Designed miniproteins, single chains, continued (4). Designs and how they scored, part 99

Each design is a single chain, and the fold is of that chain. pLDDT is the mean over its residues in the fold that is shown.

## One batch from the design tools (miniprotein)

Design m15424
Fold by ESMFold2-Fast:
Structure m15424 (fold): chain A 83 residues (1-83)
Amino acid sequence: MEELKKKIEFVEGLIEDAERRRQATARLKAQGKDVRSYLTEEQRKKLIDYLVEKYGFSKELAEAIVNDDVEKLREYLEKLKKE
C-alpha cells in the first residue's frame, strides 16, 4: 500500500509538470518554434529508460510521461486510485 501511495503522488506531480510543459510548448509554438524537434529519438529513449530503471515504471507509462500525454497519465492515475 505504501508503494501504491508513493506511485500515486509521483504520477500526480508528473501530470502537473506535464500540464505546465504543454502550456510552455504552446507559447513556443505560438512564437513559430517547433518544440517537437528539441528531443531526438535517442534522447527520448534515454529518458524513457531512465524513468523505467530509476522509478520502476512501465515503458508505456514512461512514454506517456516523456510525451506529456496528460490524458493517458490521468487514466493511469484513476486506475491506480481504484486499485
Scores: mean pLDDT 71

Design m15425
Fold by ESMFold2-Fast:
Structure m15425 (fold): chain A 106 residues (1-106)
Amino acid sequence: AEKAAEYAEKAGEYARKAAKEASKNSKDPKGAQAATAAGISASGAYAGARIARRQGTEEAAREAARSAEGAARTAELAGKYGGEKAKEYAKKAEEYARKAEEAAEE
């Protein structure tokens, strides 16, 4: 449960960083939409991590991992508009989302 929460929080952190780069570097409305979606999903991952830590249940850990997956998915879209740095952050968000899922299964 604790490891799933930690990894979900990190997935959210990198999704937020990808969103910031997309917001900074894109004049395309699609980039702005991707940045907004990644920011919202990052907040969801943070909330999921906080709930998992508070409840300490396997169910809450699985929900945190699911929120991390959402953050990673939206970060990937933001990465397409934010340049190389945003793509790097999106890949890290995906890695931490995968680790959150693995930790939630244990």
Scores: mean pLDDT 84

Design m15426
Fold by ESMFold2-Fast:
Structure m15426 (fold): chain A 72 residues (1-72)
Amino acid sequence: SMEELKKEIDELLEKTRQAARKAGEKANEVSPEKAQEINDLYLEAVNAAYTDPEKAKELYERILKLQEEIEK
């Protein structure tokens, strides 16, 4: 149902927010450019979440990949 889809999108958006926040905090210690990239991806994910949830998922995955790179 549409209600179930909206719940999934809300959960994805919350996970994206948490990932972006944690990655951004770490990135500030390493590179301001990486922190900006994470913020830009987060804003794109927020904008896409309710119109193109597949794109929002891809953006979430990109944030997770950047977080992994920063942790190295």
Scores: mean pLDDT 78

Design m15427
Fold by ESMFold2-Fast:
Structure m15427 (fold): chain A 64 residues (1-64)
Amino acid sequence: SMAARIAELEREIARLEEEIARLKAQIDANQSDKKKVQQLAQRLAAKGIELAGLRFELERLKAA
């Protein structure tokens, strides 16, 4: 159902937001390690794209 899909997307979005917050904290903790920051920043960018996609899908479902 539409309601079940919305609830699933909201849970996935919340999970990704928590992962992004943890990655940001890791970047802050590792500022002296440029290679590690670069690696974490790549993961952050990937999670950001994933989050944007889920938010777009959620908006689309709510608009329908």
Scores: mean pLDDT 88

Design m15428
Fold by ESMFold2-Fast:
Structure m15428 (fold): chain A 89 residues (1-89)
Amino acid sequence: VAQIKKAVERANAAIEETKDWTEDQYNAEAAKINPADVEILASYGITKPKAQVIVKKAGLLGTVREISAGVLSNAETTAIGAFLKALNA
């Protein structure tokens, strides 16, 4: 519960930090993301460069890796997965 609130706060901070960025800047930063992390993000429906950059800047790549590795509980995986999909909308 508290971890999800912190994740949302970090994502909102990343959105605010990048609000003045161009599509080209998002594409350039997304290109710097490790291909393995890109594949994991895509498995959660996060395919847009802007959404991928927001997840990276929010420090959520580690959380996404933990979900992929099965380290988190089913409830946490479901809640975080839904939140990550919302970022791609």
Scores: mean pLDDT 73

Design m15429
Fold by ESMFold2-Fast:
Structure m15429 (fold): chain A 65 residues (1-65)
Amino acid sequence: SNPALEALWELSRDTQVSPSSRIAAFEVLGTFGQDVTSATAEQLQQVRHVGNKSAQLILDLLNQH
């Protein structure tokens, strides 16, 4: 298992996180799957419901794991 992907899946269903961040995490996982760990901020922002702030949050999470 990949700890970064597990953290992103947890983010997608965390009721303490804003709905926009949860939706962004879910859409990114659906679009890239495991390849999300190599995605750029620009590529993340091309995904549905993913803005600049959500892309940065996701990148920070992936880089921490």
Scores: mean pLDDT 81

Design m15430
Fold by ESMFold2-Fast:
Structure m15430 (fold): chain A 71 residues (1-71)
Amino acid sequence: MPPVVKEREEKVGDYTIESRITQEGDTATLKIKIYNEDGTLVFEKEATFPSMEAAELTVDQIIEGYRLISK
């Protein structure tokens, strides 16, 4: 089956958070990149989750964390 891909880009203070979640079979792979105000990549991580919902929740938590510190 073709993979299900969900992409999200959110600007939080001076940060730009880009996420891509690819679901293949029973797993969802999250790739997240965070850029600062200069467009420099400051954080990159790839992780595998048991569902699309778990990956989406993780993205929401990261966005909220950066929103709290970026003011």
Scores: mean pLDDT 80

Design m15431
Fold by ESMFold2-Fast:
Structure m15431 (fold): chain A 68 residues (1-68)
Amino acid sequence: MEIPKTSAISRRPFGPDDKQIRLADFAKEKLGIEVPESLRDLVISQEDADWLLTLPKEVVEHLISLLE
């Protein structure tokens, strides 16, 4: 049960073991925002999803526009 490795922090930006959430599904189901086809397959982390839920809908729409 003892793991001497400290890999979690170095992998944090992508989180290979983190849940991958499809931005299009998340935005439509949780925020009511449609994303363009170019972002349909874009995935975000659980941490990013939680952060987006704290933002006003207008700000989230602006951020999605910047990803186009």
Scores: mean pLDDT 66

Design m15432
Fold by ESMFold2-Fast:
Structure m15432 (fold): chain A 95 residues (1-95)
Amino acid sequence: EEELLKKLSEIIYKEVLPYAVKKAEEAAKKLGVSPEEPIKKAEEVARKESEELAKLYLDALKGKVSKEEVEKKGVEAVKKLLEVPVEVAKEVAEK
């Protein structure tokens, strides 16, 4: 069970990481700040959300989570992947 969770988390992480990093780089470029902190935060968010999505998927397969809850948490994860790197870039620009 833990092995499946790790494997699924890694698969999701590898798929979402390029998109999160791209958003961080684009936001940093637009604001004229170093992409280092935004990218680091994008990587942290991608890893955390990938683990949570993997857990959610496994719980859904066990019938422990409703379809509505899966959809809600999935949307929240996508928002965090897109919004948090942009927020960090803005914070760096204000320093």
Scores: mean pLDDT 79

Design m15433
Fold by ESMFold2-Fast:
Structure m15433 (fold): chain A 98 residues (1-98)
Amino acid sequence: MSKEELEVEVALGLVRMRAGVEKSIILSKAETESKEELEKMIKEAEEKLRELLEKQVETLRKLGVSEEDVEKFRKEAEEYIERTIKEVREYVEKVVAE
């Protein structure tokens, strides 16, 4: 693995880890919190993850990673965030419907 590939993998790992933490927090509260509070938590989690993504993009650019590799990171991170938020929303809707 090149140094640039390693830096991209570290950035992706940070996004995946943070998405997993945010998902776990929301799922742990899904049965005890109101639908309004859960929707607020989901929005705040999405905002935090998108902010982390932009911070990692800036970091990779400062480290001299190519714009092609930065855009590959952005696309993969955005797809992971969207998938995680969708899974969390589907779970919350299922729990609230019970």
Scores: mean pLDDT 85

Design m15434
Fold by ESMFold2-Fast:
Structure m15434 (fold): chain A 76 residues (1-76)
Amino acid sequence: SPEDVQRAVELALKGMTHLGQGDLEKAVEYFRQAAEVARDVPEAQELLRQAAEHARQGDVDSAVRLTSQAMRALVS
């Protein structure tokens, strides 16, 4: 639903905020929550799962890129 898309974007943005602060654990949690909410957009869900995995590994650049791609898929 449009409401679920908005919620997924909100959670992804919170993940990005924590990622920028170096809080990788919270970034992973928010990206995983965003992926669960993004069920209706499988491409975004998979990109958010990948963002969570890269954040877990400390690969901030890949996590940012994947999250940006996911947000584009959510609003297309």
Scores: mean pLDDT 89

Design m15435
Fold by ESMFold2-Fast:
Structure m15435 (fold): chain A 112 residues (1-112)
Amino acid sequence: MIDPMLLLLSEETKEAILREAERLGLRDHGVITPEQLAAHDWVPGDYAVVKEGDLYRAVAYDPRLQRPVVVAVTEDEEEARELARIGAALYVEADRRGISLFDLIEELNEKY
């Protein structure tokens, strides 16, 4: 399951977000266990993939909720990593601009 708001992103918008993610100082924690997820002191810009059986959970820190959230569940590790990175970038940018994720995604899709 992918967060419905992430499904609103065009491919061009996703590529643009991934390019900007390099500049936002996002921190990739890699593939971690559920126990490692619980033990980490998460900060804005943090993201990771949690492997559970045959599925990968894409996780990004949401500064509004002040906790990590699952943004996607997929069978592909690389897809989960990209979605986690996109989620982290969107959360950081939306919080910085004081707008909702929906408003940010709508603006980005209009621009790209």
Scores: mean pLDDT 78

Design m15436
Fold by ESMFold2-Fast:
Structure m15436 (fold): chain A 90 residues (1-90)
Amino acid sequence: MEAEREAERRVEEAIEELKKLASTDGATPEELEKFVFEKVEELIREGRFDEAERLAQAVVELGELGRVPPLVEIGKKALELVREAKAKAE
């Protein structure tokens, strides 16, 4: 029941949390990368590849709009991870 809505909610919550983290002066690229990869890997482990890809794409867009180059690189790496995991999934 409503599993797709819960998955979409998790992606939206992760994006909002990342926005808050990225706007913090003390946030390092390593902390941003760890946060993004932890959320993307959780979705991959649950078989939620479309949600994982959406999150990774949103990270790239957030980096471009916010002028945070590390987020663009992190998002692109996360997209590659999702695509590789999806290709290996049956």
Scores: mean pLDDT 78

Design m15437
Fold by ESMFold2-Fast:
Structure m15437 (fold): chain A 77 residues (1-77)
Amino acid sequence: LVEEAREYAKKAAEALKKGDLESAQKYVGEFQKKLEELIKRGDEEEALKVGEEGSKMMAEALEEAGMVELAKGILGE
């Protein structure tokens, strides 16, 4: 689950860098599902850690794609 969540975050970031918003949306959805599964089994600390890591990865990808306003939104800036 943790490893799968990380892989989906990486795939989402790669799609965002390429401007493939359709694939990015799909992988973000899968990433969120894996985080929910971690929470349901009691791994809330791991879910939070992986969630923060994934959000940072996606925000960085958006900045690289020139979508800096959206990246700031994800980071809560």
Scores: mean pLDDT 75

Design m15438
Fold by ESMFold2-Fast:
Structure m15438 (fold): chain A 102 residues (1-102)
Amino acid sequence: MEATQEDIDALIEMYENGAEHGNPISLRNLGTIYAQRGDGEKALEYAQKALDLGHYQTAVDVINAMIKSGIEPDSRMYQILSDAYRALGLDDKAREAEEKAK
């Protein structure tokens, strides 16, 4: 990505305000930005927040963005996928993710 650090920081501040109000688009965009920056821990925090707020598809989208950016899936990422898929009624996908978490 060719955005300046100042441009990225301004976007992060804007999305942080939306995320404080539980906005799923802001949570997804923050997770994607941090994943692209190589900050897997921050990206994971936004995936977890999305899950906790009931934005299950957003949690899935953030985890997929982390994997696409080259972050190796760990048990925490698979646990979020399992919980999100279960909440979406996708029990078979939830079980698959749960198995990969171990």
Scores: mean pLDDT 84

Design m15439
Fold by ESMFold2-Fast:
Structure m15439 (fold): chain A 70 residues (1-70)
Amino acid sequence: GAEEAAKEGLEALRKAGADEAQLERARQGIMNVRRAGAGEEGTARVGRGLKEMVESGMPARAAADMVYQM
């Protein structure tokens, strides 16, 4: 589900070397997408995207910033 995808994205970000501020920034971005009415599917897409970005070699800071700007 959406919560699981978000958790997996944040865990991938942590494993890529994200600090607490970067993790909070990504979490805030995910929460903003959810609050904007993107629903469960929108939240899940952002979580999956975050995981894919860091696993493809995107730096943790860049991935966190990308999610925050959504």
Scores: mean pLDDT 80

Design m15440
Fold by ESMFold2-Fast:
Structure m15440 (fold): chain A 120 residues (1-120)
Amino acid sequence: MKAYVGVAAVDEEGNVLYAELYEFERSDLDAVIDRILAGLAGLEPALILLELIGLTEEQQIRLVKALREAFPKAKIVLMSTIESEEAKALVDKYLLISGDEPVSAEVVALRAQDLLEEWK
């Protein structure tokens, strides 16, 4: 079953450090997590935005935990089609979204910039 992960990272000034959209089979999640962590390696994000479509609750929690461990100082925002109290507890902001199609990496980056301004 297909899943999508949109990731954007911005610094404290609102500069986009990273923006990617991953399309994959759910069984490949660990490889996608490794790619995201490699892409973010050495960056100092103020905010990381995740848009998650087609992942299970357990898979979403796994991805969020990996990012929180790697970037303990970053604000993490999760946009998800699944309601999860455990995921809400792990992130700085949780947004329930509807739909089965991802937005582009550029749109995720713009949303991350807008969300950062809400914390200034």
Scores: mean pLDDT 85

Design m15441
Fold by ESMFold2-Fast:
Structure m15441 (fold): chain A 79 residues (1-79)
Amino acid sequence: KEAQLEADVYIALALIYQALANKDFEKGDYDGAIESYEKAIELLRKALELDPSNEDARQYLADTEANLEKVKKAKEEAK
């Protein structure tokens, strides 16, 4: 129960960082977006360490990793 609750907190924090990363990406702040997406990924991985069967965390992790790749491509294309 406690581990599950802690996993949920890490997921919530990861979603906040993902939202910040999305906002930075929209502003053209590619470095800020990358840093925030990387923090979200680390938080989601911590959630999965606490609750490996959490399907929502796995889905959010996959989505965040895909978004990170998009930002890195956009940064390369911005020159």
Scores: mean pLDDT 85

Design m15442
Fold by ESMFold2-Fast:
Structure m15442 (fold): chain A 97 residues (1-97)
Amino acid sequence: SLKEKAEEYRKLAEEYEKKGDTVKAGIFYLQAARLYLEAGDYEKAVEFADKAIEYTKDNPALQAEAFRLKAEAYRKMGNTEEAERYQKLADEALKKI
């Protein structure tokens, strides 16, 4: 299932985070956030998008995607104000590319 795949990517992200591999941690947290969003687990999508944002600061394309996923999760939860906030941050990150 999508949720099981999300949990596998979350576990991989946590293992790379423990090893100090911030690049792989960021990538796997981003994949986990995306899969939680697709599975309808919007709270976990936000949680792991936050982790992805933290570990993708030096990669504007990946950080933009993390902000976009967080915005979409808030939109799905009916939090329009937070959704607009994180969409603007995604747009700002894209301008750095």
Scores: mean pLDDT 89

Design m15443
Fold by ESMFold2-Fast:
Order: C-alpha cells, then sequence, then structure tokens
Structure m15443 (fold): chain A 77 residues (1-77)
C-alpha cells in the first residue's frame, strides 16, 4: 500500500528533522501531500517544492505517491 508507505516515510522524515508530528485528526492522502509541500518549503528545497506544486492539483494516485516517496527518500539521504 503506497499510501501507508508514504505515511511511514513522512514520519521518518519528521523524526530525522527532530519534529514530532501532532495529528489532532486522521490524515488524508491530500493532507499528506500538503504536509510534504509545507515541509519542503520550510527547508527551502525549491526544486522539490516546484515539482510537488505542479502535481498538487492532481488527485492522489499511486503514481503521485511513488514520486513523492522518491523525493522524500532523496531528502532523507
Amino acid sequence: DLKKELEELLDKYLEKLGITRSVSEAPSAGGLAASLINLLELEKEEKYVEELKKRSSEPITDELIEEIKKMMEELLK
């Protein structure tokens, strides 16, 4: 399940940054994409932000999740 893998990857990224994710409600797939965009903007990773913003108008698909996952894995390195 790519959505679950993306959530796990986001949690690892937040842990690496020393940020505890406070979720007051269950995250949606759209919410995860928005959170990733916000995190990348805070880190000023312009190249990833531009790519994610291009895809932000698309519905969350397995292909989009896979691309976001690859971007996050690169940031974790």
Scores: mean pLDDT 57

Design m15444
Fold by ESMFold2-Fast:
Structure m15444 (fold): chain A 96 residues (1-96)
Amino acid sequence: MEERRQRGLEILEEAMREVGETKDWKKHFERAAEELERLGLDEAAEYLRKAAEDEDELKRVEYAWLARAIILGESEEEIKAKVERLREAKEKLEAE
């Protein structure tokens, strides 16, 4: 179980790094989703496919964090709350 989680995290972290460097989120998240699906991490793969198709940067971050939460068995509700707080902070900074 831990080996599959570790490999899933490595795939996700590599995809997030490549997105940060190249800005080609569709290509890197689609590739990572296919690799996660091959490991049997189908729910995490589905979230990365959603991230690949979304033009909103914060929504892509939310999907990537949800994929990570699924891999680690963490709470999806906590990740969604964290993303909502980031949106509120961004809106407040832009209003100042």
Scores: mean pLDDT 76

Design m15445
Fold by ESMFold2-Fast:
Structure m15445 (fold): chain A 64 residues (1-64)
Amino acid sequence: MSRAEIRKLITQALKGEVSAAEVAKELRKGGIPVSQAQVSTLINAVKSGKISIDEAVDLIMLRK
């Protein structure tokens, strides 16, 4: 899964177009082992201004 695809999923979740569960499912399908809780935490951190969308993408891509 590319950085651009992950960024698109996070942006859709920020707009309320997809749930954190749907984002986690698509990321796992792309080979990234993340939980719904981890995705929810990152989305909330972006919404609260603690991290940028690009920082959230970086944190997701560092998962093995």
Scores: mean pLDDT 82

Design m15446
Fold by ESMFold2-Fast:
Formats: structure tokens, C-alpha cells, sequence
Structure m15446 (fold): chain A 68 residues (1-68)
């Protein structure tokens, strides 16, 4: 049972650990999107882990599409 906060922390670490795989612009965009999702989780304590995973996935996909 992973909490929304634990999911956010794991994703933050994954982004940081793979920072060299991204352009500086892509890294900054991903970091900002994750920070926005973290804020949303803190403001909405009823949000499910599945919803957080979907928000993160959709946000990261959008950043990848904008890079193309």
C-alpha cells in the first residue's frame, strides 16, 4: 500500500537519478509538473494513489510530446 506522497517521492527520485537522460528544459518541465501534482495531493487528501499515478503519467507523456 503505497501512499500518494510515497509515489511522488519515488517519481522525484527517478527523475533526479535519470537527469542526464533529459535536456535541461525537459528536466525542469518534469520537475515543475511533479511539484504541481505534489501540491494537488497535499490540497486533496481524498485523492487515490491510482489517480496520482495517472496524473504523473499524463504529465510526463505531455512533456515528451512537446519535446518532439
Amino acid sequence: HMTPEEIIEKVKKAIEDNKDQFSEETYEKMKRLIEEIEKLVKENPTISSDEVNKLIRDALLKVREEEK
Scores: mean pLDDT 77

Design m15447
Fold by ESMFold2-Fast:
Structure m15447 (fold): chain A 72 residues (1-72)
Amino acid sequence: DQKKKAEELIKKYKELAPELIARARRAGVPVEAVIESTQEDAYDIAKNKLGLSDEMAKKVAEEVRKILEEAA
């Protein structure tokens, strides 16, 4: 079930987002760069590791971006 795999991946990023943003700020890394890098990572994981469709992988990446923007 592609939807279940996508939801599980998104949930993991929701849990990690505050730590990722805090770590970026502490390290002096631009938050925007971390958001972009994490969004790309989420797409690659969804597409290449979880075998999700391109459409679903893009949807996961977009949702991950929103999660990180909300945590920023």
Scores: mean pLDDT 85

Design m15448
Fold by ESMFold2-Fast:
Structure m15448 (fold): chain A 64 residues (1-64)
Amino acid sequence: TKNAEAAAEAGRAGDAAAASAGAHQSILYEGKGPYTEKALEAGLAGDGEGAARYAQKAADNGES
């Protein structure tokens, strides 16, 4: 989804807050999956690379 793509982009840029916000929007409006949850947790932990990786997997799997 576009929210997962935005979260991945923010995570790659090292913006954990923006990555977390994008993952949260995906959960609220489109449902949630395991990769979306992992992306949110990585973003909150300040792991921008992990957040980007999991957000990309969420998008690839059609997760919100």
Scores: mean pLDDT 64

Design m15449
Fold by ESMFold2-Fast:
Structure m15449 (fold): chain A 65 residues (1-65)
Amino acid sequence: SIEEIREDLINYAQEKIDEAKKAGVPKEKILENLINDVREIAKSYNLPEEDMEKLIEEVKKLVEK
């Protein structure tokens, strides 16, 4: 379900953000990479655009924290 995809994606994104920040990667680059990952995941699961945009918004909020 979309909820399961969301949970897995958010956990993945959080780990990736933490690792990238420790490595000194700029926030803009982290965000670009994660948005690309979300778009690829959405495409592979044939998610509606509305669901993809919601996932992108959640990932943006994680990067900004």
Scores: mean pLDDT 81

Design m15450
Fold by ESMFold2-Fast:
Structure m15450 (fold): chain A 92 residues (1-92)
Amino acid sequence: MKPLKTKIEAPESRETELAKKIFKRVEDFSKEISDKLTNEEEVNWFKRKAAEIVAKALEIFRESGYTDEGEQAAFEEVDRGLKKLKEEIEKK
């Protein structure tokens, strides 16, 4: 193998990296709220809502053409979705 003179991140690598960051953020949020989820129905509801947030964030990133602006918009969608989930959990 010879060293590459040009290091370009492929779109797939950028999506994978963003997905890892999003999953880590969702996992950290899940740990924060774990004591507030009192039954299996609430845990399953949270898992469904978290999956919807992740899917929407990745869709925003893909539709942006894998841009830095799209990555920022995806994170903003995750933060907004998780904030709304926290408010709904606190409402119980």
Scores: mean pLDDT 74

Design m15451
Fold by ESMFold2-Fast:
Structure m15451 (fold): chain A 70 residues (1-70)
Amino acid sequence: MEAAGRAAAGEIGRASGARAEATATGPDSVHIVVTAPDEETARRAEEEGRRAREALEKAGYSVTLTVRTG
């Protein structure tokens, strides 16, 4: 679980350029927090995060995604 969430956060960061972190919030739940330097990066991070969330939810995880600008 933590490994899957961390891999998803890493992919979001790599694909968008934002900083992403994953925290396990339960046995099958993950909170992914993305911090972007600007609105354009935040928008890309939201798109990548939604894709990652959909994939994890299909795998049986519950995902909370938070995207913010720093």
Scores: mean pLDDT 79

Design m15452
Fold by ESMFold2-Fast:
Parts: sequence; C-alpha cells; structure tokens
Structure m15452 (fold): chain A 82 residues (1-82)
Amino acid sequence: SEFDKLLEEIKKALEERNKKKLFETINELLLKYGEDKEAVDALLQIIADYFDTEVSEDLVKRLALLLDKEGHKEAAEILYKY
C-alpha cells in the first residue's frame, strides 16, 4: 500500500540520516493519514524505536516542534491536536 511505502521511506531516511527526506515523508504521511489513529501510532512507533525510546506525549510534542521548524506547519498542527 502507499502507506506501507511511506513507512519504508521513513525508515530509509532515518538509516541514511537524511533529515530533509525524513521530514518531507513524515509530512506526506500526516497530510494523507493524520486522521487515522493507527497510521499515526505506526509512525510514532518507528520514530520511538529508532531513538530507543517509548511513544509518549513528549515524543509527539517534540516531533511536532521539529516539523514546524522545518516548515511543515500543517503536519505539526495535526500532531499538536493528536
């Protein structure tokens, strides 16, 4: 599915330390699937696993702030409301 493809692209961007591609792909995922709790939870789990942490409100807030800083304001707003 397109969703699974976006998750694989996020994993690849994390492995390659490609910050720009990472946030562009997270932005695309959130704009398309941000209303689907299971989709957002899957994204958050990938990020948490990569940073050896747990999904938490603090992780969501930090990711939203990073997206906002990179210019992905609509995606950040989706996470602020999550």
Scores: mean pLDDT 87

Design m15453
Fold by ESMFold2-Fast:
Structure m15453 (fold): chain A 90 residues (1-90)
Amino acid sequence: SVKEKIGQEILAESVEVGKEIYEALKESSGEAKKKLEEEAAKLDKKLQEIGDKLQDPSLTEEEALKLKKEFEEAKEELKKKIEEIKKKAK
């Protein structure tokens, strides 16, 4: 199903992003680490909200595709913030 496929894709990409956050946290300290933890928490909350919506049996294929797009946008924003935090930590 479309919802199952989207859920699997989001899960796989979430593992990938989680590894990037973990590596960034290992290399960070003080304020930079705190900011990365705050961004990680925001992503986790968004993933929970998307997961909850994907469990709705009335969710349409179009709505599921929009949720995937929202996840992709959140992922891109997080990656940009990680890069900015790393640059400022120099």
Scores: mean pLDDT 77

Design m15454
Fold by ESMFold2-Fast:
Order: C-alpha cells, then sequence, then structure tokens
Structure m15454 (fold): chain A 68 residues (1-68)
C-alpha cells in the first residue's frame, strides 16, 4: 500500500528514523498512517509527517510521488 511505502521510505533514512525513534508524537503519526483506510487520510497524515520531519527536498518529492 501507499502507506506502507511511505513508512518504509521514512524509516529507511537514518536521520528520519532517528527523529521518529526520539519522538512519541511521530511514532503515533506512523501508527495512524499504518491504520489509514483511504487515500485522503494517508495524504493528511503524510503532510503532518513532512511538516514535523523536515525531510530533504529529494525525500519530500519521493513521499509526494507515493501519494499519486
Amino acid sequence: SAAEQIIQLILSDPVLRSKVLSSPELQQLLEELAKAKNLEEIRELTEKLIDMLQPSSEIEQKLRELLK
């Protein structure tokens, strides 16, 4: 699923993975993303993750591509 690919992309990056492991709020957002039932919910949760994680432009573009 798109949600699984987004989670995998975030956790595959050492910097983003470290941010997630140090933040209960980010961990909760990933759990909500894993339970997301539709594309609109996946999109909303992914936007929140991008805002909190502040990924590189390359990773942000890859995350946004997965939402298409």
Scores: mean pLDDT 85

Design m15455
Fold by ESMFold2-Fast:
Order: C-alpha cells, then sequence, then structure tokens
Structure m15455 (fold): chain A 65 residues (1-65)
C-alpha cells in the first residue's frame, strides 16, 4: 500500500541521517514519527519525511524527543 511504501522510505531517510526512530505510528492516513538525534539532522529528516508523505498522499508528523 502507499502508506507501507511511505513508511519504508521514511525509515530509510532516518537511517540516512543517522537518527534513532523512537516510535513510528500510523493513524487515519497519518504517519507520526518520533526521532532522537541532532537538531540539524532532525530538521533535514523532517523535510525529507514530509516530501515522502506528499509523494504518497499521506500526512506525516515528525517530533523530536
Amino acid sequence: SAIEEAVKEIEKAAKFYGLEIVSLEVKDNKIIVKVKGSPEKIRKFERAAKTIGKAYGVDVEVYAV
């Protein structure tokens, strides 16, 4: 499904930026990702994750912990 593909791409992006995914949750066509790492890398990841979401028609929320 589109949401499963979006999740895979988001996980790849987190790995690329060296971020720890603390949690990843799917609710009502929305992916909620909590990540831990440097603020600079989180900002880059958030931009990538939101772009992935738009490509797959899925809302994405990123939270730093």
Scores: mean pLDDT 89

Design m15456
Fold by ESMFold2-Fast:
Structure m15456 (fold): chain A 53 residues (1-53)
Amino acid sequence: GMKAREKEREARIKRVKEIAKKTHGVTLTDDQAKAIVDTADALIRIGDDIDRR
C-alpha cells in the first residue's frame, strides 16, 4: 500500500541518518539522506531485475 511505501522510505531516511552519525560521525541533511535512500532503492530494483533475468 502507499502508506507502507511512505513509512518505509521515512524509516530508511532515519536509519541512514542514524548510521552516518553513529558509524561515520556525520550529520546528514534530509536531502542528503533522501538521495542515499533513493540510490539504495534504485540498486534494490536493479538487483530484483537481475534475479528476474
Scores: mean pLDDT 75

Design m15457
Fold by ESMFold2-Fast:
Structure m15457 (fold): chain A 89 residues (1-89)
Amino acid sequence: SLEELLRQIGMLLRLIGLIFDLQLETDPQRKVALARELIAIARELISVTTDPTMLRQLIGLLRQARTLVTDPDVLAQLDALIAEAESRL
């Protein structure tokens, strides 16, 4: 449906915004908070999308996020989400 497509596009745009916020953020605690928001939205998008193009865009964003954080728990969650998204391609 159009509503479902717009919702998924909205999630992708929010993820892009969070990547920019992560690139600009210098405080480690705020970086972790931003990354957790990104993980939550990415998890939701993976649960609802079957579009290979959407999944490839999501994988790219998750890989970018991975380069911007150092927290081991966040990195583990990002790696798990990348693997899940890749498994759906």
Scores: mean pLDDT 89

Design m15458
Fold by ESMFold2-Fast:
Structure m15458 (fold): chain A 96 residues (1-96)
Amino acid sequence: SLQQRTQQLLQQARQYLQQGDNRTASLQYANAAVLFRRLGDLDRARQLAQQALDLDPDNPLAWRVLSRVYEDQGDLDLARRYRRLADRARRSRGTR
C-alpha cells in the first residue's frame, strides 16, 4: 500500500540521517512527500518536501512536490515559482 511504502521511506530516511548521508535522506523524504500528495495529505507532503530541501536544497523532486502541492491548493504563483526552482535544481544534478 502507499501507507506501507511511505513508512518504509521515512524509516530509510532516518537511517540515512543517522549515517550522515543527507543527500540520500533528502531523496527518501521527497519520495515520501510524493506518496503523501497521492494520498491527498497535502500538509504532510509539504512538510516532508521542506525537510528534504533543508537536507539538500538542490533536490529537484522536493521542489516539484511543493509546486504540485501549491497547484492542488490553487496557489498558482507559488506553484510556478517552485516549478522554476525544480528546473534549476534538475539542471544542477543531471543536465550539465
Scores: mean pLDDT 85

